# Designs tried in a protein design run: designed miniproteins, single chains. Part 51

Each design is a single chain, and the fold is of that chain. pLDDT is the mean over its residues in the fold that is shown.

## One batch from the design tools (miniprotein)

Design m1753
Fold by ESMFold2-Fast:
Structure m1753 (fold): chain A 92 residues (1-92)
Amino acid sequence: SSEELLERIKELTEKIEELKKKLKEAVKNGDWEKAKEIIEEIRKLDDEFLELVKQAETLDLTPEQRRELILYESTVGVTMIYVTVVEKEIEQ
C-alpha cells in the first residue's frame, strides 16, 4: 500500500539521518577510515531510498502524502550533498 511504502521511505530517511550524525562525528575526530565506511552505508541506503521513491511515484498519493514524500527527498538530498563534500575532503 502507499502508506506502507511511505513508512519504509520514512524509516530509510531516519536511518540516513542517523548515519549523517555519525559521519559528522567521524569527520570531527579526523577518522577518515570510519567516514569512508559510513559514506558507503549511506550510499547503499540512498540507492534503496531512490528505488522506493520511484515506486511511490507510480502510486495514487494524496496531496498530504506527496508533501511528505517531497520532505523526505529534500532531507536525503541535503545529506547526499554533505556526503559529496566529505568525499572531496578525503580526496585532498
Scores: mean pLDDT 89

Design m1754
Fold by ESMFold2-Fast:
Structure m1754 (fold): chain A 62 residues (1-62)
Amino acid sequence: PRPPQIYVKEGPKVLNEEEIKKVKEEIREILKNKSGEEYVIETADQEVRDELAEEIARLYKE
């Protein structure tokens, strides 16, 4: 009954723009499926982490 949880944290992997776009699409699919699963997304760039966190928050609020 709870929505799926997605966490964004620091990791060694650097994501390019194409990878970021794919991750955002995957986030939307996870939230639509309401699977109740927990997902962790790791990236080295703080700017990318902030962008993904904002997207997740936006999707949760709509």
Scores: mean pLDDT 74

Design m1755
Fold by ESMFold2-Fast:
Structure m1755 (fold): chain A 75 residues (1-75)
Amino acid sequence: SELIEEAKRIAREFSERELVERLEESTDPNEREILALAITAKDLRKQGFSEEEIEETLERAKRVIDNARREREEQ
C-alpha cells in the first residue's frame, strides 16, 4: 500500500514529537490517518519489531481505521 509506505517513510524522517504535533493540528482525515500510522510505525521500531511485523500491523490498523470511518459516514 502506498499509504503504508508513505507512513513508514514519514516515521523515519520526523521525530515522534513532530508527528504528534502535526496530528494535533491536522483536520484532514487522510492526513490524520497517515500521521497515526507513522507514529505507530516509529513506536514499533523503537520496541524492536521487524519491518515485516510493522507493515502487517500498519495494514491491520489501516483496515480498522477505514472501517470505522466508513461506519461513521453511513450513520
Scores: mean pLDDT 80

Design m1756
Fold by ESMFold2-Fast:
Structure m1756 (fold): chain A 57 residues (1-57)
Amino acid sequence: REARLRELAEEFGVSVEQLRGAVRAYRESEVSLRIAARELGLTEEQIREIAERVDEL
């Protein structure tokens, strides 16, 4: 599970901590999602994809 989470973080060019933060932001609010996407240099769609894939781990 941790290895899969690290692989996913590497795939999107972020740290595991940033990945977990992005998933939390997605679950919290649309505004938090936008902020997380901007901070990580990702799209809102990429954050949603990350959250969905993390929920399957």
Scores: mean pLDDT 77

Design m1757
Fold by ESMFold2-Fast:
Structure m1757 (fold): chain A 67 residues (1-67)
Amino acid sequence: MEDFKKEAERMKPLLDEYLAEARRLGNDLAVRTFEKAREAYEKGDYEEAVIYFTFGLALLALDRRAA
């Protein structure tokens, strides 16, 4: 869990930026995924937080390709 905690701490400052970007793009699935990452971080589940954050990034990348 230590490695995931360190990764989650690095991603937290970026969460708000990516969440705002997902909302700007109207990508509701990415918004919900980033919100789950934030909730997992607050719960102390750093592995889950990193997983949801990574999945959210993938959803944003797919949105860019579809355009």
Scores: mean pLDDT 79

Design m1758
Fold by ESMFold2-Fast:
Order: sequence, then structure tokens, then C-alpha cells
Structure m1758 (fold): chain A 70 residues (1-70)
Amino acid sequence: SAMDEALAKLREELKARGVSPAQIEAELAAERDRLVAEMEAKLVEELSQTLGKEPAEVRAIFDEALAHLG
């Protein structure tokens, strides 16, 4: 939801700048990948700190959870 709202705002900004539809879709795909990577990294860091677990253990749990979510 929040990510979709951020991407919708970016889409409107790029349209206002006269960016082509193809380039807008490319920029949105890149931004989505970047935001997801940042969220994952931050979540692993926060969970490692909060749970007092090794980062490798937290990453293993996170990867397993993501695999089950699809």
C-alpha cells in the first residue's frame, strides 16, 4: 500500500517531466526493487538487534518466511 502510493507519486512526477511511458515503467521497476531491498536489509538488522540473534540466523529465518509467502 505505502509502496504503491510512493510509486504512484513517482509515476506522476515522471509524467510531469515528460518522460516516456517505457522509461517511466523502467524507473518504477528499479525504484520498487530498491525499496524492497532497503526494507529487507533494515528488517534483518532490526530483528537481529531486537531478538539478540546472529545476522546469519535472522537472514535464514527471513528467507524461509519469504519462500513460504511466495
Scores: mean pLDDT 81

Design m1759
Fold by ESMFold2-Fast:
Structure m1759 (fold): chain A 94 residues (1-94)
Amino acid sequence: SLQLTVTLEASPEGYVTARATMTGAAEDLKIQIVLSASGEGVLQQSPLNSDPTVTFKSPKQFAPGTTVTAMAWPGPEDGVVIGPVATATLTLPA
């Protein structure tokens, strides 16, 4: 059975790193991660990665007090979801 998890961590500087891990998948499935901020929409998406563990660091800092949501999904191509979607949220200190 396909299992997908995602975690979020913040740096003291306001960068957010998402880590997604997939197990039990077919070997041709890839992981994509999207980071979005409360009130600011979608800020960045990772490229598709064939590795079972993908780490994606936000290219820009988030403002203090921002709630960041990571969504991760498996698929063969961008925007195509084949399995479960995993989500995580983190609120940066104000």
Scores: mean pLDDT 72

Design m1760
Fold by ESMFold2-Fast:
Structure m1760 (fold): chain A 85 residues (1-85)
Amino acid sequence: SREEEIKKIEEEILEVIDRITAVTVAYLESQGRPELAAQARAYGEQLKAKLKEQIPKLSVEEQRKLLESLREMLAETEALVAAAA
């Protein structure tokens, strides 16, 4: 059903955001920047809350494009962190 597909895509979107946050936080903590790490965590939680409200208003195709864009952002974030280490 549409509701089941939306729920699955939402769960995948939230998981990608959690991973971006985790990678960013780990990097900032490794650089001795715990205050920025705390801000990154807070931003990630706020973004997830906003997206939970917005995702059901999007078409399934728009949701899939959002997920793909976030996955690309995760890959870029991981690559940048690896290069900076």
Scores: mean pLDDT 86

Design m1761
Fold by ESMFold2-Fast:
Structure m1761 (fold): chain A 81 residues (1-81)
Amino acid sequence: MPTEEEVLELLEKVYNLYKNSSKDSLLNALRILVHEVARELGREDEGRRILAELAALSKTQSAEEVVERTKELLLRLVREA
């Protein structure tokens, strides 16, 4: 999934599946998505940095804010590939 459109579609799918679940369930799904995108692009170093930022953000921010930040970071990851 190397395109911006594919990443946005996957994020929307993840959010819709987990928006009514616990915050931890949503965060776990977002981590899996970040890991898969980074691995497919060969950008595991950037993926690790994104995961660390999302882990920190999840302690203070709403689920919606974490999803928006995940979107920004994944789009950057795809653009820099």
Scores: mean pLDDT 81

Design m1762
Fold by ESMFold2-Fast:
Order: C-alpha cells, then sequence, then structure tokens
Structure m1762 (fold): chain A 97 residues (1-97)
C-alpha cells in the first residue's frame, strides 16, 4: 500500500488519481485520512483540505464547489469509488455550508 501524505495538495492529487484510475483502495484510504482531518484538525487544516480540492481541473472541468466535486465523482467514478468517497463528500458539504 502507498503511504498516505499529510499535505492537503498531495491528498487532493491522490484522490483525483484514485478516481481516474478506479483505485478503490486508494480512494478509501485518502478519503478516510481527509475525513479524519475534517473531524479532528484545526480550522486552518480543514480549510486547507477544502482549498486543495477546489480550484482544480478534473476531466476538463474546474471544481468550483463541493457540488461540482460530487458531480464529477458521480459522472467518472465507479460505484465502488463513489461509495468509498461518499462520507468525505458529505462532510465537505457540511463544512462548506
Amino acid sequence: SLPIPDDPEELAAMLFEAIARDDVELAKKVSEHMLKILDEGTEEQKKAILDALLGKPFAGRLIKSVEDLREVVRRYASPEVIEAVQPLLDKLEEYEK
């Protein structure tokens, strides 16, 4: 298994790689680590996770909101990857709103 980084930009890159590659194990590990930061981290760490995911291009689309990220995941991810990242998407939506 790949080591999971603490850097928000690397975590975001790994999440998008997992979606693009249909890597369910990677999607789950990255999602769980991000979720832990959103639950237990400082306000600066939580904002850094959200900022790292937003403003990124994926499959020719700019991710401008958590809803944009959810739509990209729904469109391009397998059902197994969608299930793996669903708790993260729900937590990000709660934090954004």
Scores: mean pLDDT 81

Design m1763
Fold by ESMFold2-Fast:
Structure m1763 (fold): chain A 58 residues (1-58)
Amino acid sequence: SSKKKRLERLLKDMQKSLQESQKILEQTTDADEAEKLKKEIQAVQQRIEQLQQQIEEL
């Protein structure tokens, strides 16, 4: 279905963004910025998991 294909594309885009954010985190030397980025990464990971579950239910 077109809905499933759109969600799968969104999932792939989010996964790519997550990988880039993780690379930035590895290069981050400021502790406060690193903690902020870790929280943002965790939030994105949770959204990816929820989106994967939604796709499985379609």
Scores: mean pLDDT 84

Design m1764
Fold by ESMFold2-Fast:
Structure m1764 (fold): chain A 68 residues (1-68)
Amino acid sequence: GGPADRANLYAAGAAAYAEAGDGERAKEFSMLAGKYGNNPEAGEKAAEAALKGDAKEASRWAGLASRG
């Protein structure tokens, strides 16, 4: 697929890593979701939430990042 398919994959990965407590990988995947979803601001918000241990907010922002 195109960038949107990749953004969705990265957003799902970000959410999974955030719930697992892996803030570093959740941050990486959140930033990639924002890049490929054309919403880098949402990707940055997801990364920030993941590093703070807020898996719920990380998942929410990662989903928004993948939508553009």
Scores: mean pLDDT 84

Design m1765
Fold by ESMFold2-Fast:
Structure m1765 (fold): chain A 86 residues (1-86)
Amino acid sequence: MERALELMRRVAAGDLSAEPELIEELTRIHGVPEWLARAWILSGRAARALAAGDEAEAERLLAELLALLEEHDPALAAEARAALAE
């Protein structure tokens, strides 16, 4: 978990170059499904876009996140979509 934690800290700090390494670490070493790792990354990007006031980019990233959730967990996607609509 040392490398995963380091990569997570870097991504949280806005180091986008760490995102591909974090996905590989989570999926290959820790058995996290690739879609779930990507969903986490997209969620973080959307949160940063909102904090920066870039509503258009946040909306685009959230739509991409919802598409991943719809493909892999439609019930969770429906819940997330309802929450985002308000």
Scores: mean pLDDT 72

Design m1766
Fold by ESMFold2-Fast:
Order: sequence, then structure tokens, then C-alpha cells
Structure m1766 (fold): chain A 71 residues (1-71)
Amino acid sequence: MTREDILAFLRERGYTPDSKITGAEVIELAEELGIDPELVRQVLKALGYTEDDEITAREAANILYLAAQLQ
């Protein structure tokens, strides 16, 4: 899975790069992409984010891509 694939997925869901997404929503999106949600949770935690923190869709795409590389 490429970073461009993840960005395309987010665009299909109606997100723009500056849209706000919670950590919990990023974990949910991981399941739809076939990415291990536990790896996404670990990446979020390593970056200092909780499930309640809001991040940009751009940052979410980076986190999802990184988790996909770790599996």
C-alpha cells in the first residue's frame, strides 16, 4: 500500500488534507484499509497522541502509511 493509495482512500471518504480526525477515527480507518489497528494505536502513542486527540487527515495518512510499513 502506497501513501498515495491512503490519500485517495481519504479523499473518497470526503476528507481534505486539513480535515480534523480523532485518533479513534484513524484506528477505525485502519481496519477499513486492512492495517492492524493495534499497530496504528502504537504509532499514535509513540507520537504522543491519544484516541481523543484531533489531527489533520494529512498527519493521519502519514500514521496509517507508517503502520502499514511495520506489518
Scores: mean pLDDT 83

Design m1767
Fold by ESMFold2-Fast:
Structure m1767 (fold): chain A 66 residues (1-66)
Amino acid sequence: SEYLKKKKELTEEYEKKLKELEKEKERLIKNGAPMSDIIMVEAQRGLTRMQYQSQIQELNKQLKDS
């Protein structure tokens, strides 16, 4: 279905972004970066999850209101 296709695309973009942030966090830890830098990456992960949840919620609304 069109809904499942769009959901898959949103999920793949989300997973790609999380993987990039995980690699950045590992790089920071390996290089002995300040805790503040690590906290900033964790904050970006949180925001990324919130954006994904919001996008899925909007997609669900479109399905219900159509």
Scores: mean pLDDT 83

Design m1768
Fold by ESMFold2-Fast:
Structure m1768 (fold): chain A 95 residues (1-95)
Amino acid sequence: SLEEEIRKLIEELKELRPQLPPHVQTAVDKLIETIEEFLKTRSLQAAVDAIAQATLLYIHALLHPDDPVMRKLRELLERLGDVLTRYEKQLVAEQ
């Protein structure tokens, strides 16, 4: 399911977190909190906020193209943004 894909990506973000700079760790923590709120509430606003946060963090990570940790972060955020967008569209279609 899309929820299971999102939860797997959250776990991969948590595993990567210790290797990230402190300011990026804080952004990842806030992103995970927002996604957890979305999964709990099914709020379209929380989904949009999570997608926006993931996109901004992705852009920030692009400033470090040669950093393998930042490359891994970008890959996870791209996959996460895609899955969140698919889930948001599914929820809108079911309403």
Scores: mean pLDDT 85

Design m1769
Fold by ESMFold2-Fast:
Structure m1769 (fold): chain A 60 residues (1-60)
Amino acid sequence: SLATLNLYLSHLPRGSGAELLVTDEAELAALTAEQIRAHARANGLSEEQIAEILAVFRAE
């Protein structure tokens, strides 16, 4: 869900200068899988964990 996605994103460090959190569905729709993947990878999440996150919210 959106809340779970935002929870994951809130645990990632701020370092890219990009918007890390989304607060509504329109903002979520604009968030790319690449942005989610980049932030998760920067925090040491595996490709399997990233794929799981994306599969729950959106597949790319």
Scores: mean pLDDT 56

Design m1770
Fold by ESMFold2-Fast:
Parts: sequence; C-alpha cells; structure tokens
Structure m1770 (fold): chain A 86 residues (1-86)
Amino acid sequence: MKTAEIRLNAAGDAEALYRRALEALREARKQGYDRVVLSVRAPSAADVEAYAAAGRRAAEEAGFTVTEERLHRDSRLVLLTVVPAA
C-alpha cells in the first residue's frame, strides 16, 4: 500500500488551506497513492472545525473519500485519513 503524509499549517485563512490541500491531494492522486494522512493545524482551537471542513472539501474535490477524522490532543491539529474514491 502506497501511503503519503501531508502536513499543512495555517498560513492564511481556511480558503488558503483548502487551495493548498487541494493541490497536494491532486498531486498525491496523480502519483498513485492508495492512502493519504492529511494533518491540518489550525491557528487556534476555535478555528479547527473550519480548517477541518476545508480539508474535507479539498479531499472530496481531489477525488478522495475521508475514512477517518481525528482531533489530536493539542486541540488545533486534525488528522484526516483519505483514500481514492472508487
């Protein structure tokens, strides 16, 4: 199984994260990855849902399905496990 890990820190708003995630996930799909773990770090705990939603939207538009979503104990980090849509 070919797995990628993509780490995105907030550098701008959720829309900027969405664009960066979309580009990275499209590249992973072109390279034939079977699974991607997308790590999304929000600027604050209050922003984490907006940034997680941006990551989910990017995955869906890149042709992936989100199979797992985990909030890390530091409360600003979300881990999204995505696989190519069938």
Scores: mean pLDDT 82

Design m1771
Fold by ESMFold2-Fast:
Structure m1771 (fold): chain A 87 residues (1-87)
Amino acid sequence: MTAKEYLSEAKSALEKKDYQSAYNYASKAIKQAIKEKDFDTFVEALKIKEVAASEIGDDFEYLLSRMYLATIEKMGEDKVRQIFEKK
């Protein structure tokens, strides 16, 4: 499965309020996006994981997702994209 395919499944689960499946697919999308160097899918999957983690009560993963997104905003998307693509 591609990162975009996992992201699509995560979005579908989130729409159905299946937060556990949304969390699981978003986590897979993040891992796959790192391998594919797909920064846009990585960011969108982090946003879904943040919502899903909050809803299932995984406060630690919620905080981590928020910290990653805040760091991207603080550093600038272009700078983070370049670091992500060079791996």
Scores: mean pLDDT 85

Design m1772
Fold by ESMFold2-Fast:
Parts: sequence; C-alpha cells; structure tokens
Structure m1772 (fold): chain A 60 residues (1-60)
Amino acid sequence: SAMEEEIERIKERLERGVAELLKKSREAAILAAQIGVQEAKEHGLEEVERLAREYIERLS
C-alpha cells in the first residue's frame, strides 16, 4: 500500500541519517535516533519508533 511504501521510505531515511552521523560522532547518531523516536510517536508510526529505539540501544 502507499502507506507501507511511505513507512519504508521513512525507515530508509532514518537508517541513512544515523549511519552518516555515526561516521562523525556516536553521540550525534544517538541524538538523531532520539529525535526519530519523538517524531514517530507524534505520527503514530510504531515500526519507525521501534527501529529508532533499537538504534539508541545498540549505540548506547
């Protein structure tokens, strides 16, 4: 569905953003993932929130 495709695009953007920031700073990558959690919660995107929380746990 169009919604599933949009969720996958959002997840890809989060993954790329975290990966790019991780090249510079672990702390910056964690901050980006924390922002991702907040944004996902505001929009009810449970899959995106779960992915962002997983990044926080793996990088912490």
Scores: mean pLDDT 85

Design m1773
Fold by ESMFold2-Fast:
Structure m1773 (fold): chain A 79 residues (1-79)
Amino acid sequence: MAEEVLRSLELVIEAKEAGDETALSMARMIVSIAVTHSEDPEAVRELGDKFIEALEAGDLEKAREYARELAEKLAAEEA
């Protein structure tokens, strides 16, 4: 799960860089899936919201940071 979520969020960042208008909708769906599968849905939602805000702002470096933090949160739950 964690690895798949990270990969999906990285692909969303690539789509945003390419000017794909569906990137934000894809991000929202991936975050919703991550929240549903999390033992800490509040923390994952907060990180997901920060990721979406960074993506909307075009701050792709910040978006990558939040994607990694979200994946690390999910990975800790799987250990």
Scores: mean pLDDT 80

Design m1774
Fold by ESMFold2-Fast:
Structure m1774 (fold): chain A 74 residues (1-74)
Amino acid sequence: SIAAQEAFLKELEAIREKYKDDPSVRIAGTVSPVDAARAVVVARNGEIVSEEVEIRSEHSRELLEEWEAVRKAS
């Protein structure tokens, strides 16, 4: 939902603020439009240093598989 997307965006902004002065850090985040899944990946120098993933349904697991493909392509 929009509310979950807004809540996630605030969390993502806090993570970006933490790493704002480090150009070697890339942060990618996504959230399901139905509040069923969210994922945040923090990478430094091409290595994943932090990953936070929440899934709430089987449909959300499918969305996370799509997210994994995007993460590998980034």
Scores: mean pLDDT 61

Design m1775
Fold by ESMFold2-Fast:
Structure m1775 (fold): chain A 91 residues (1-91)
Amino acid sequence: MKEKEEEALKKVEEAIEKLKAKKYKEAAEILREMMEKEGVLSEDSRKQLEEIIAGKEEVYIPSSNTYVKVEDLAEKLLKQYEEDQKELEAA
């Protein structure tokens, strides 16, 4: 079980690395694979990730009925990840 957890952490780290490099398509492919394996991929998330993989600059957010830039979504994810990592390092 720990080996699967280490694989998941490596995939998260890889996705974050791609987001930092602005390789949104590659990051979306990694995230989609991870979410599918965990069984947490919603229909809305699947559509958003497929749009990013297709090279769309904006994705539709049903909850706000708006289009959001992939760059803005990536920035939010990166900031959240950095904050979570700092909290873990401080603990």
Scores: mean pLDDT 73

Design m1776
Fold by ESMFold2-Fast:
Structure m1776 (fold): chain A 76 residues (1-76)
Amino acid sequence: EVERLREEARRLYAEAARLYEEYKATGDRELLLAALELAGRAGLLGARALALEAGEDVEAMVAEAEALAAAERAAL
């Protein structure tokens, strides 16, 4: 399970990066939004993988990761 979550997260990050590069070439805001959404999903999957490895509450860890991501976005 943990390995599968990490693999999915890596794939989503790769796809997000591809969409972001296409956005930079075209200026298409839909591509930017899609890239951000995929990057967010990848982050959550990564957090779940860490929680499962630690034997922790997945929901609690996801909530904490979301709070950190929101704080980082606010800092930009």
Scores: mean pLDDT 75

Design m1777
Fold by ESMFold2-Fast:
Structure m1777 (fold): chain A 82 residues (1-82)
Amino acid sequence: MDQALELFRQSDQAYDAGDYKTALQLLKEAADLLVAEAPRLSEIERSMVLILLSSYRSSSKSQGDEEAEKIFDEALRAVEEA
């Protein structure tokens, strides 16, 4: 969890700096970490991860970031199915 949140923070910094390629790579790494942890999480932790991913997916959609939206949509599906 903490490492994924740190990667999201670094992604935001890269976006602010105009390094969109690095920002998207960091977002994908963060999503992949959350998906990898999903099978080992408690029901409460899984619910928190789903809420977090859903929030980021909605934010990406509102910003028109189709690549980020796809990353979070795929991660949501993977966590739900884990």
Scores: mean pLDDT 77

Design m1778
Fold by ESMFold2-Fast:
Structure m1778 (fold): chain A 74 residues (1-74)
Amino acid sequence: SAAALAALREELARVAAPLAEKELASGRPASYEELIAFLERVKELVRRYLPPEQAAAQLARIDEHIALLEKLKA
């Protein structure tokens, strides 16, 4: 629903804000560990707000990104 998408958008902004604020204040980009933690939080929001079939597709995409970040970290 439109209300669920609006709630998801607002929550995504909240979880992204500390990372963006830290980068702005420090002048340093987010670490791979911080990006992975952010994506894990996004997965929680996806599970909470999206219908199961849409959630499954988005979770698979996020898991691919986490795997790539973990590979780059190593």
Scores: mean pLDDT 76

Design m1779
Fold by ESMFold2-Fast:
Structure m1779 (fold): chain A 72 residues (1-72)
Amino acid sequence: MEELKEELKEIAKRTAEEAAATGDEELLQMSMEIAVREAEEILKKAGVEEEDVRKAVEEIQRVMEEAARKAK
């Protein structure tokens, strides 16, 4: 579980950094929304409990927001 969360955080961070580098705010917002949705589905499919999925999604979202801010 910890390994899966770490991989998803890394992918989400990279996605946010790449999107932020384009300078397209709409693309950034859309990319972050898609990344959160995909991470949620992957965690649910892996059998992670709903409460832990919610917490992991919140962490992933914060990591992406921080990465996007720093990339500028």
Scores: mean pLDDT 79

Design m1780
Fold by ESMFold2-Fast:
Structure m1780 (fold): chain A 87 residues (1-87)
Amino acid sequence: MEEEKKKKFEEKSEEYRKLNEEIKNSNLSIAEIQKILRKAVIDGLMLAFDLPKDEAEKIVDELLKKAREKLKEDGISDEQLKEEYYS
């Protein structure tokens, strides 16, 4: 039964690796890439903690909020965040 959880993690990890390759080879906008990455993190949390999608979305939104607050405390502006994301 622990083996079944390991298989699910391995399958999802491989799925996300393939998705990352598709992102690199696509003409997707940064907004579309962010949406795909957000979905991947939500799916990962749902699988890891058996969370419903709405709870996983709340966790992701709180993590993003904390990351933004930390970056602002470190003196990184929204413009600098965009430059690092685009480079």
Scores: mean pLDDT 66

Design m1781
Fold by ESMFold2-Fast:
Structure m1781 (fold): chain A 77 residues (1-77)
Amino acid sequence: SLEKEVLELLKKIGDLAQKENNLELLELVKKALEALFEKDYDKAIEYLEKLYNDPNASEEQKELAKKAIEYVKKLKE
């Protein structure tokens, strides 16, 4: 399911942020997860876009966030 794929992407971003000790990215992942649980897809997209635009996010984290945004937009449809 798209929901499962989004959760997997967020887990990967979170795991990378944890290894890098990037608490700001971990907070954004947590907020995106909370928004997804509440089915607030607009908030989830906002937090994922903040993550994508974070200057400390790696290219891998940005690509994962971009994919998660695409999937959340499909969940909103």
Scores: mean pLDDT 87

Design m1782
Fold by ESMFold2-Fast:
Structure m1782 (fold): chain A 77 residues (1-77)
Amino acid sequence: SEEAYQEAIDHAHRAGQAVLAGNYEEAGDHFEKAARYFEKAGDKSGAATMYRLAAESYQKAGNKDKFEEAKKKAEEL
């Protein structure tokens, strides 16, 4: 659980770096990985927040399919 939480934080940090660089597809991928690790850690609220940020990043990247998937994941939590 602690290991999963640390992986979630590491991926969220990398996603933030990708956003600052304008690499929105990469940011979405890292936010999605962070969300999955928060789910493994039992942090549903953290996972939902990360899926929402992944959706926003994929939308900025123009990836509609990934946007819709991430948005659905956030709404399910």
Scores: mean pLDDT 90

Design m1783
Fold by ESMFold2-Fast:
Structure m1783 (fold): chain A 120 residues (1-120)
Amino acid sequence: VEELIKELEKLIEELKKLIEELKKIETEEEEIKKLAIKIAEEIVKLLEKLVEALKKGDIEEAEQLLFEIEILLGLLGIVRGIAKLVNASEEFLEKLDEIIETANRAIEVAKKAIEELKKQ
């Protein structure tokens, strides 16, 4: 499970970089941008807590955190849909899509790590 935890940590760092890039994109949809950033930053925070739960072998906490992350990612997808409806810039939409894709990859790695812990 150590290699899956390392891959998850790598994806969290990638996600943090993408969020910083999103912050630098100029947009007229400032409130939508702020909301997207807040949700994405909360996803990062929960993913970091999930890494700690995995390191401790706390399957119950890891599953609960994963559930919360999946809900927030769903909300971020809704925010992305609203951004498209209000004609947010291509650069903003592309960066938000990269964040969503990276978060989905992190969820897949986290699910694998939880399954490996359950085999103990």
Scores: mean pLDDT 89

Design m1784
Fold by ESMFold2-Fast:
Structure m1784 (fold): chain A 91 residues (1-91)
Amino acid sequence: GMLSPEEALRLLDEAIELIEEAIKELGEPTLELEEALGLLDIVRGLVKRIKEPVPASLVVSAIEYALEALEEAGASPEILEKLRALLEEAK
């Protein structure tokens, strides 16, 4: 499906907040977490500039990359569950 710009931005902002929370808990970012934040920021910038509905797959892919980075970094189960919930909402 398609996401409105407002829905896409909300999902991306919540994903960014979860990564920032994980970095705080871990004490410092891994390279993979920094790359995930960069990808989310790029997608967020694209959505803000275009101001039209975007494919759900665009947001889903960015969140999936963030989830993989968080799993590799050893993020808490609470953060992983919250991000998986966002991923299901984005579909």
Scores: mean pLDDT 86

Design m1785
Fold by ESMFold2-Fast:
Structure m1785 (fold): chain A 96 residues (1-96)
Amino acid sequence: MEFEEDLKLIEEYINSPVTREKYLEFKKKLGFDPDATPLEIALQLMIKYGLPEEKFREVLRRILKLLNFPDAAIEKILSMTPEELLEKLREDREAD
């Protein structure tokens, strides 16, 4: 599945800055905001690929753990819709 390859690039970018150039090229190719965070890109990919809710939650939980979110924060984030979370992340990034 193409989604798994795209997700792996995001996970590699979170874990290692050496993939940054490939990740920036990837964002440009898909028309994503170059300033978008890895979490915002992952959410946009999950929405684009139309993941079922169970798989969406599994993937999102994995990414949040890679970003060092505590379990309590992860469960709160998973209670939001993908669209609500994406809007909040964009707002928080542009406000700060």
Scores: mean pLDDT 69

Design m1786
Fold by ESMFold2-Fast:
Structure m1786 (fold): chain A 78 residues (1-78)
Amino acid sequence: DKIKEYEEKIREEQNALNQHQADEAVALIGLVVTKLGTSDEEEDAEKIARYEATLARHRAASVDHQKRIEEIKKELEK
């Protein structure tokens, strides 16, 4: 059943997207908490840079998964 195959693929991509969005939210919270607690320390700057890199990575992954979901949806909708 073609529909079941596409639904399974969408579910897999959606699960991956949801995980990246959850990780992005956690990283964003960490970034905000670090920025609010900063006292112009070098260690805080390194933590901020790591959180920003993590956010960028998860955002890029989310865009890729969203594109795959849309392509699968186009295949499902004739």
Scores: mean pLDDT 79

Design m1787
Fold by ESMFold2-Fast:
Structure m1787 (fold): chain A 99 residues (1-99)
Amino acid sequence: SEEEIEKKIEEALSKVSDELLEKAKKAVEEVAKEKLSEDMQLKIPTLVAILVVLYEEGLSLEELAEIFKYAAEKLNLDEKEIEIIKESFYKLTGKELPL
């Protein structure tokens, strides 16, 4: 299942438009109370955009939560970064990830 998750992430990343990435960056900036590191300023909005693409392609919230857990572990995200992604996803989709 890890190979299937990786493939879904790679395919979704290829579908992230410049417009969606800018919307994700804005959502992350509005949700984050503290300035993110330069590296996380790129990675966090990109992951939010990936999750939005997968949601729009019809993945269930449960499938999105599993993909997000996998990505969070691989990126070594802390609880604050996880919360920023969840809140940014909610801001863009109106849906809560069941984590």
Scores: mean pLDDT 85

Design m1788
Fold by ESMFold2-Fast:
Parts: structure tokens; sequence; C-alpha cells
Structure m1788 (fold): chain A 65 residues (1-65)
């Protein structure tokens, strides 16, 4: 959810916009890049089952800011 997106931003030291850009790049990457990125995201966003769900939650958090 939105609170998990804020937790990821705080942990990474990046803006929500930078996180969106990073997740979009990960989705364009190979299977290994996507797997590693999802594992890292799930440390802060455990409800996100996919990078697409994580990206949607971060976009929603940015819209709510």
Amino acid sequence: GIEEAYALAKASGKSLEEIIANLERALAGDEVVQRVALADVQKYMPSAKSLEEALAAVREALAAS
C-alpha cells in the first residue's frame, strides 16, 4: 500500500519519482534483474506480489502526496 511505498522511499533515500523510474527500468530488464529488484522491494513492500503491483502502489503514493 501507500505506507509501504513511503517506507521504500525512506530506506532508499530516493524520491517517489526516482523509485518509479527505477522500477520501470527493472521491468525492462532481464529475468535476473526483475527477480533481484522484486526481492529488494518486498523487504519494504511485503504486500507487493510483483514489480507491477509495487510500481502501481508507488504511483498511487506520489498522486496522494
Scores: mean pLDDT 82

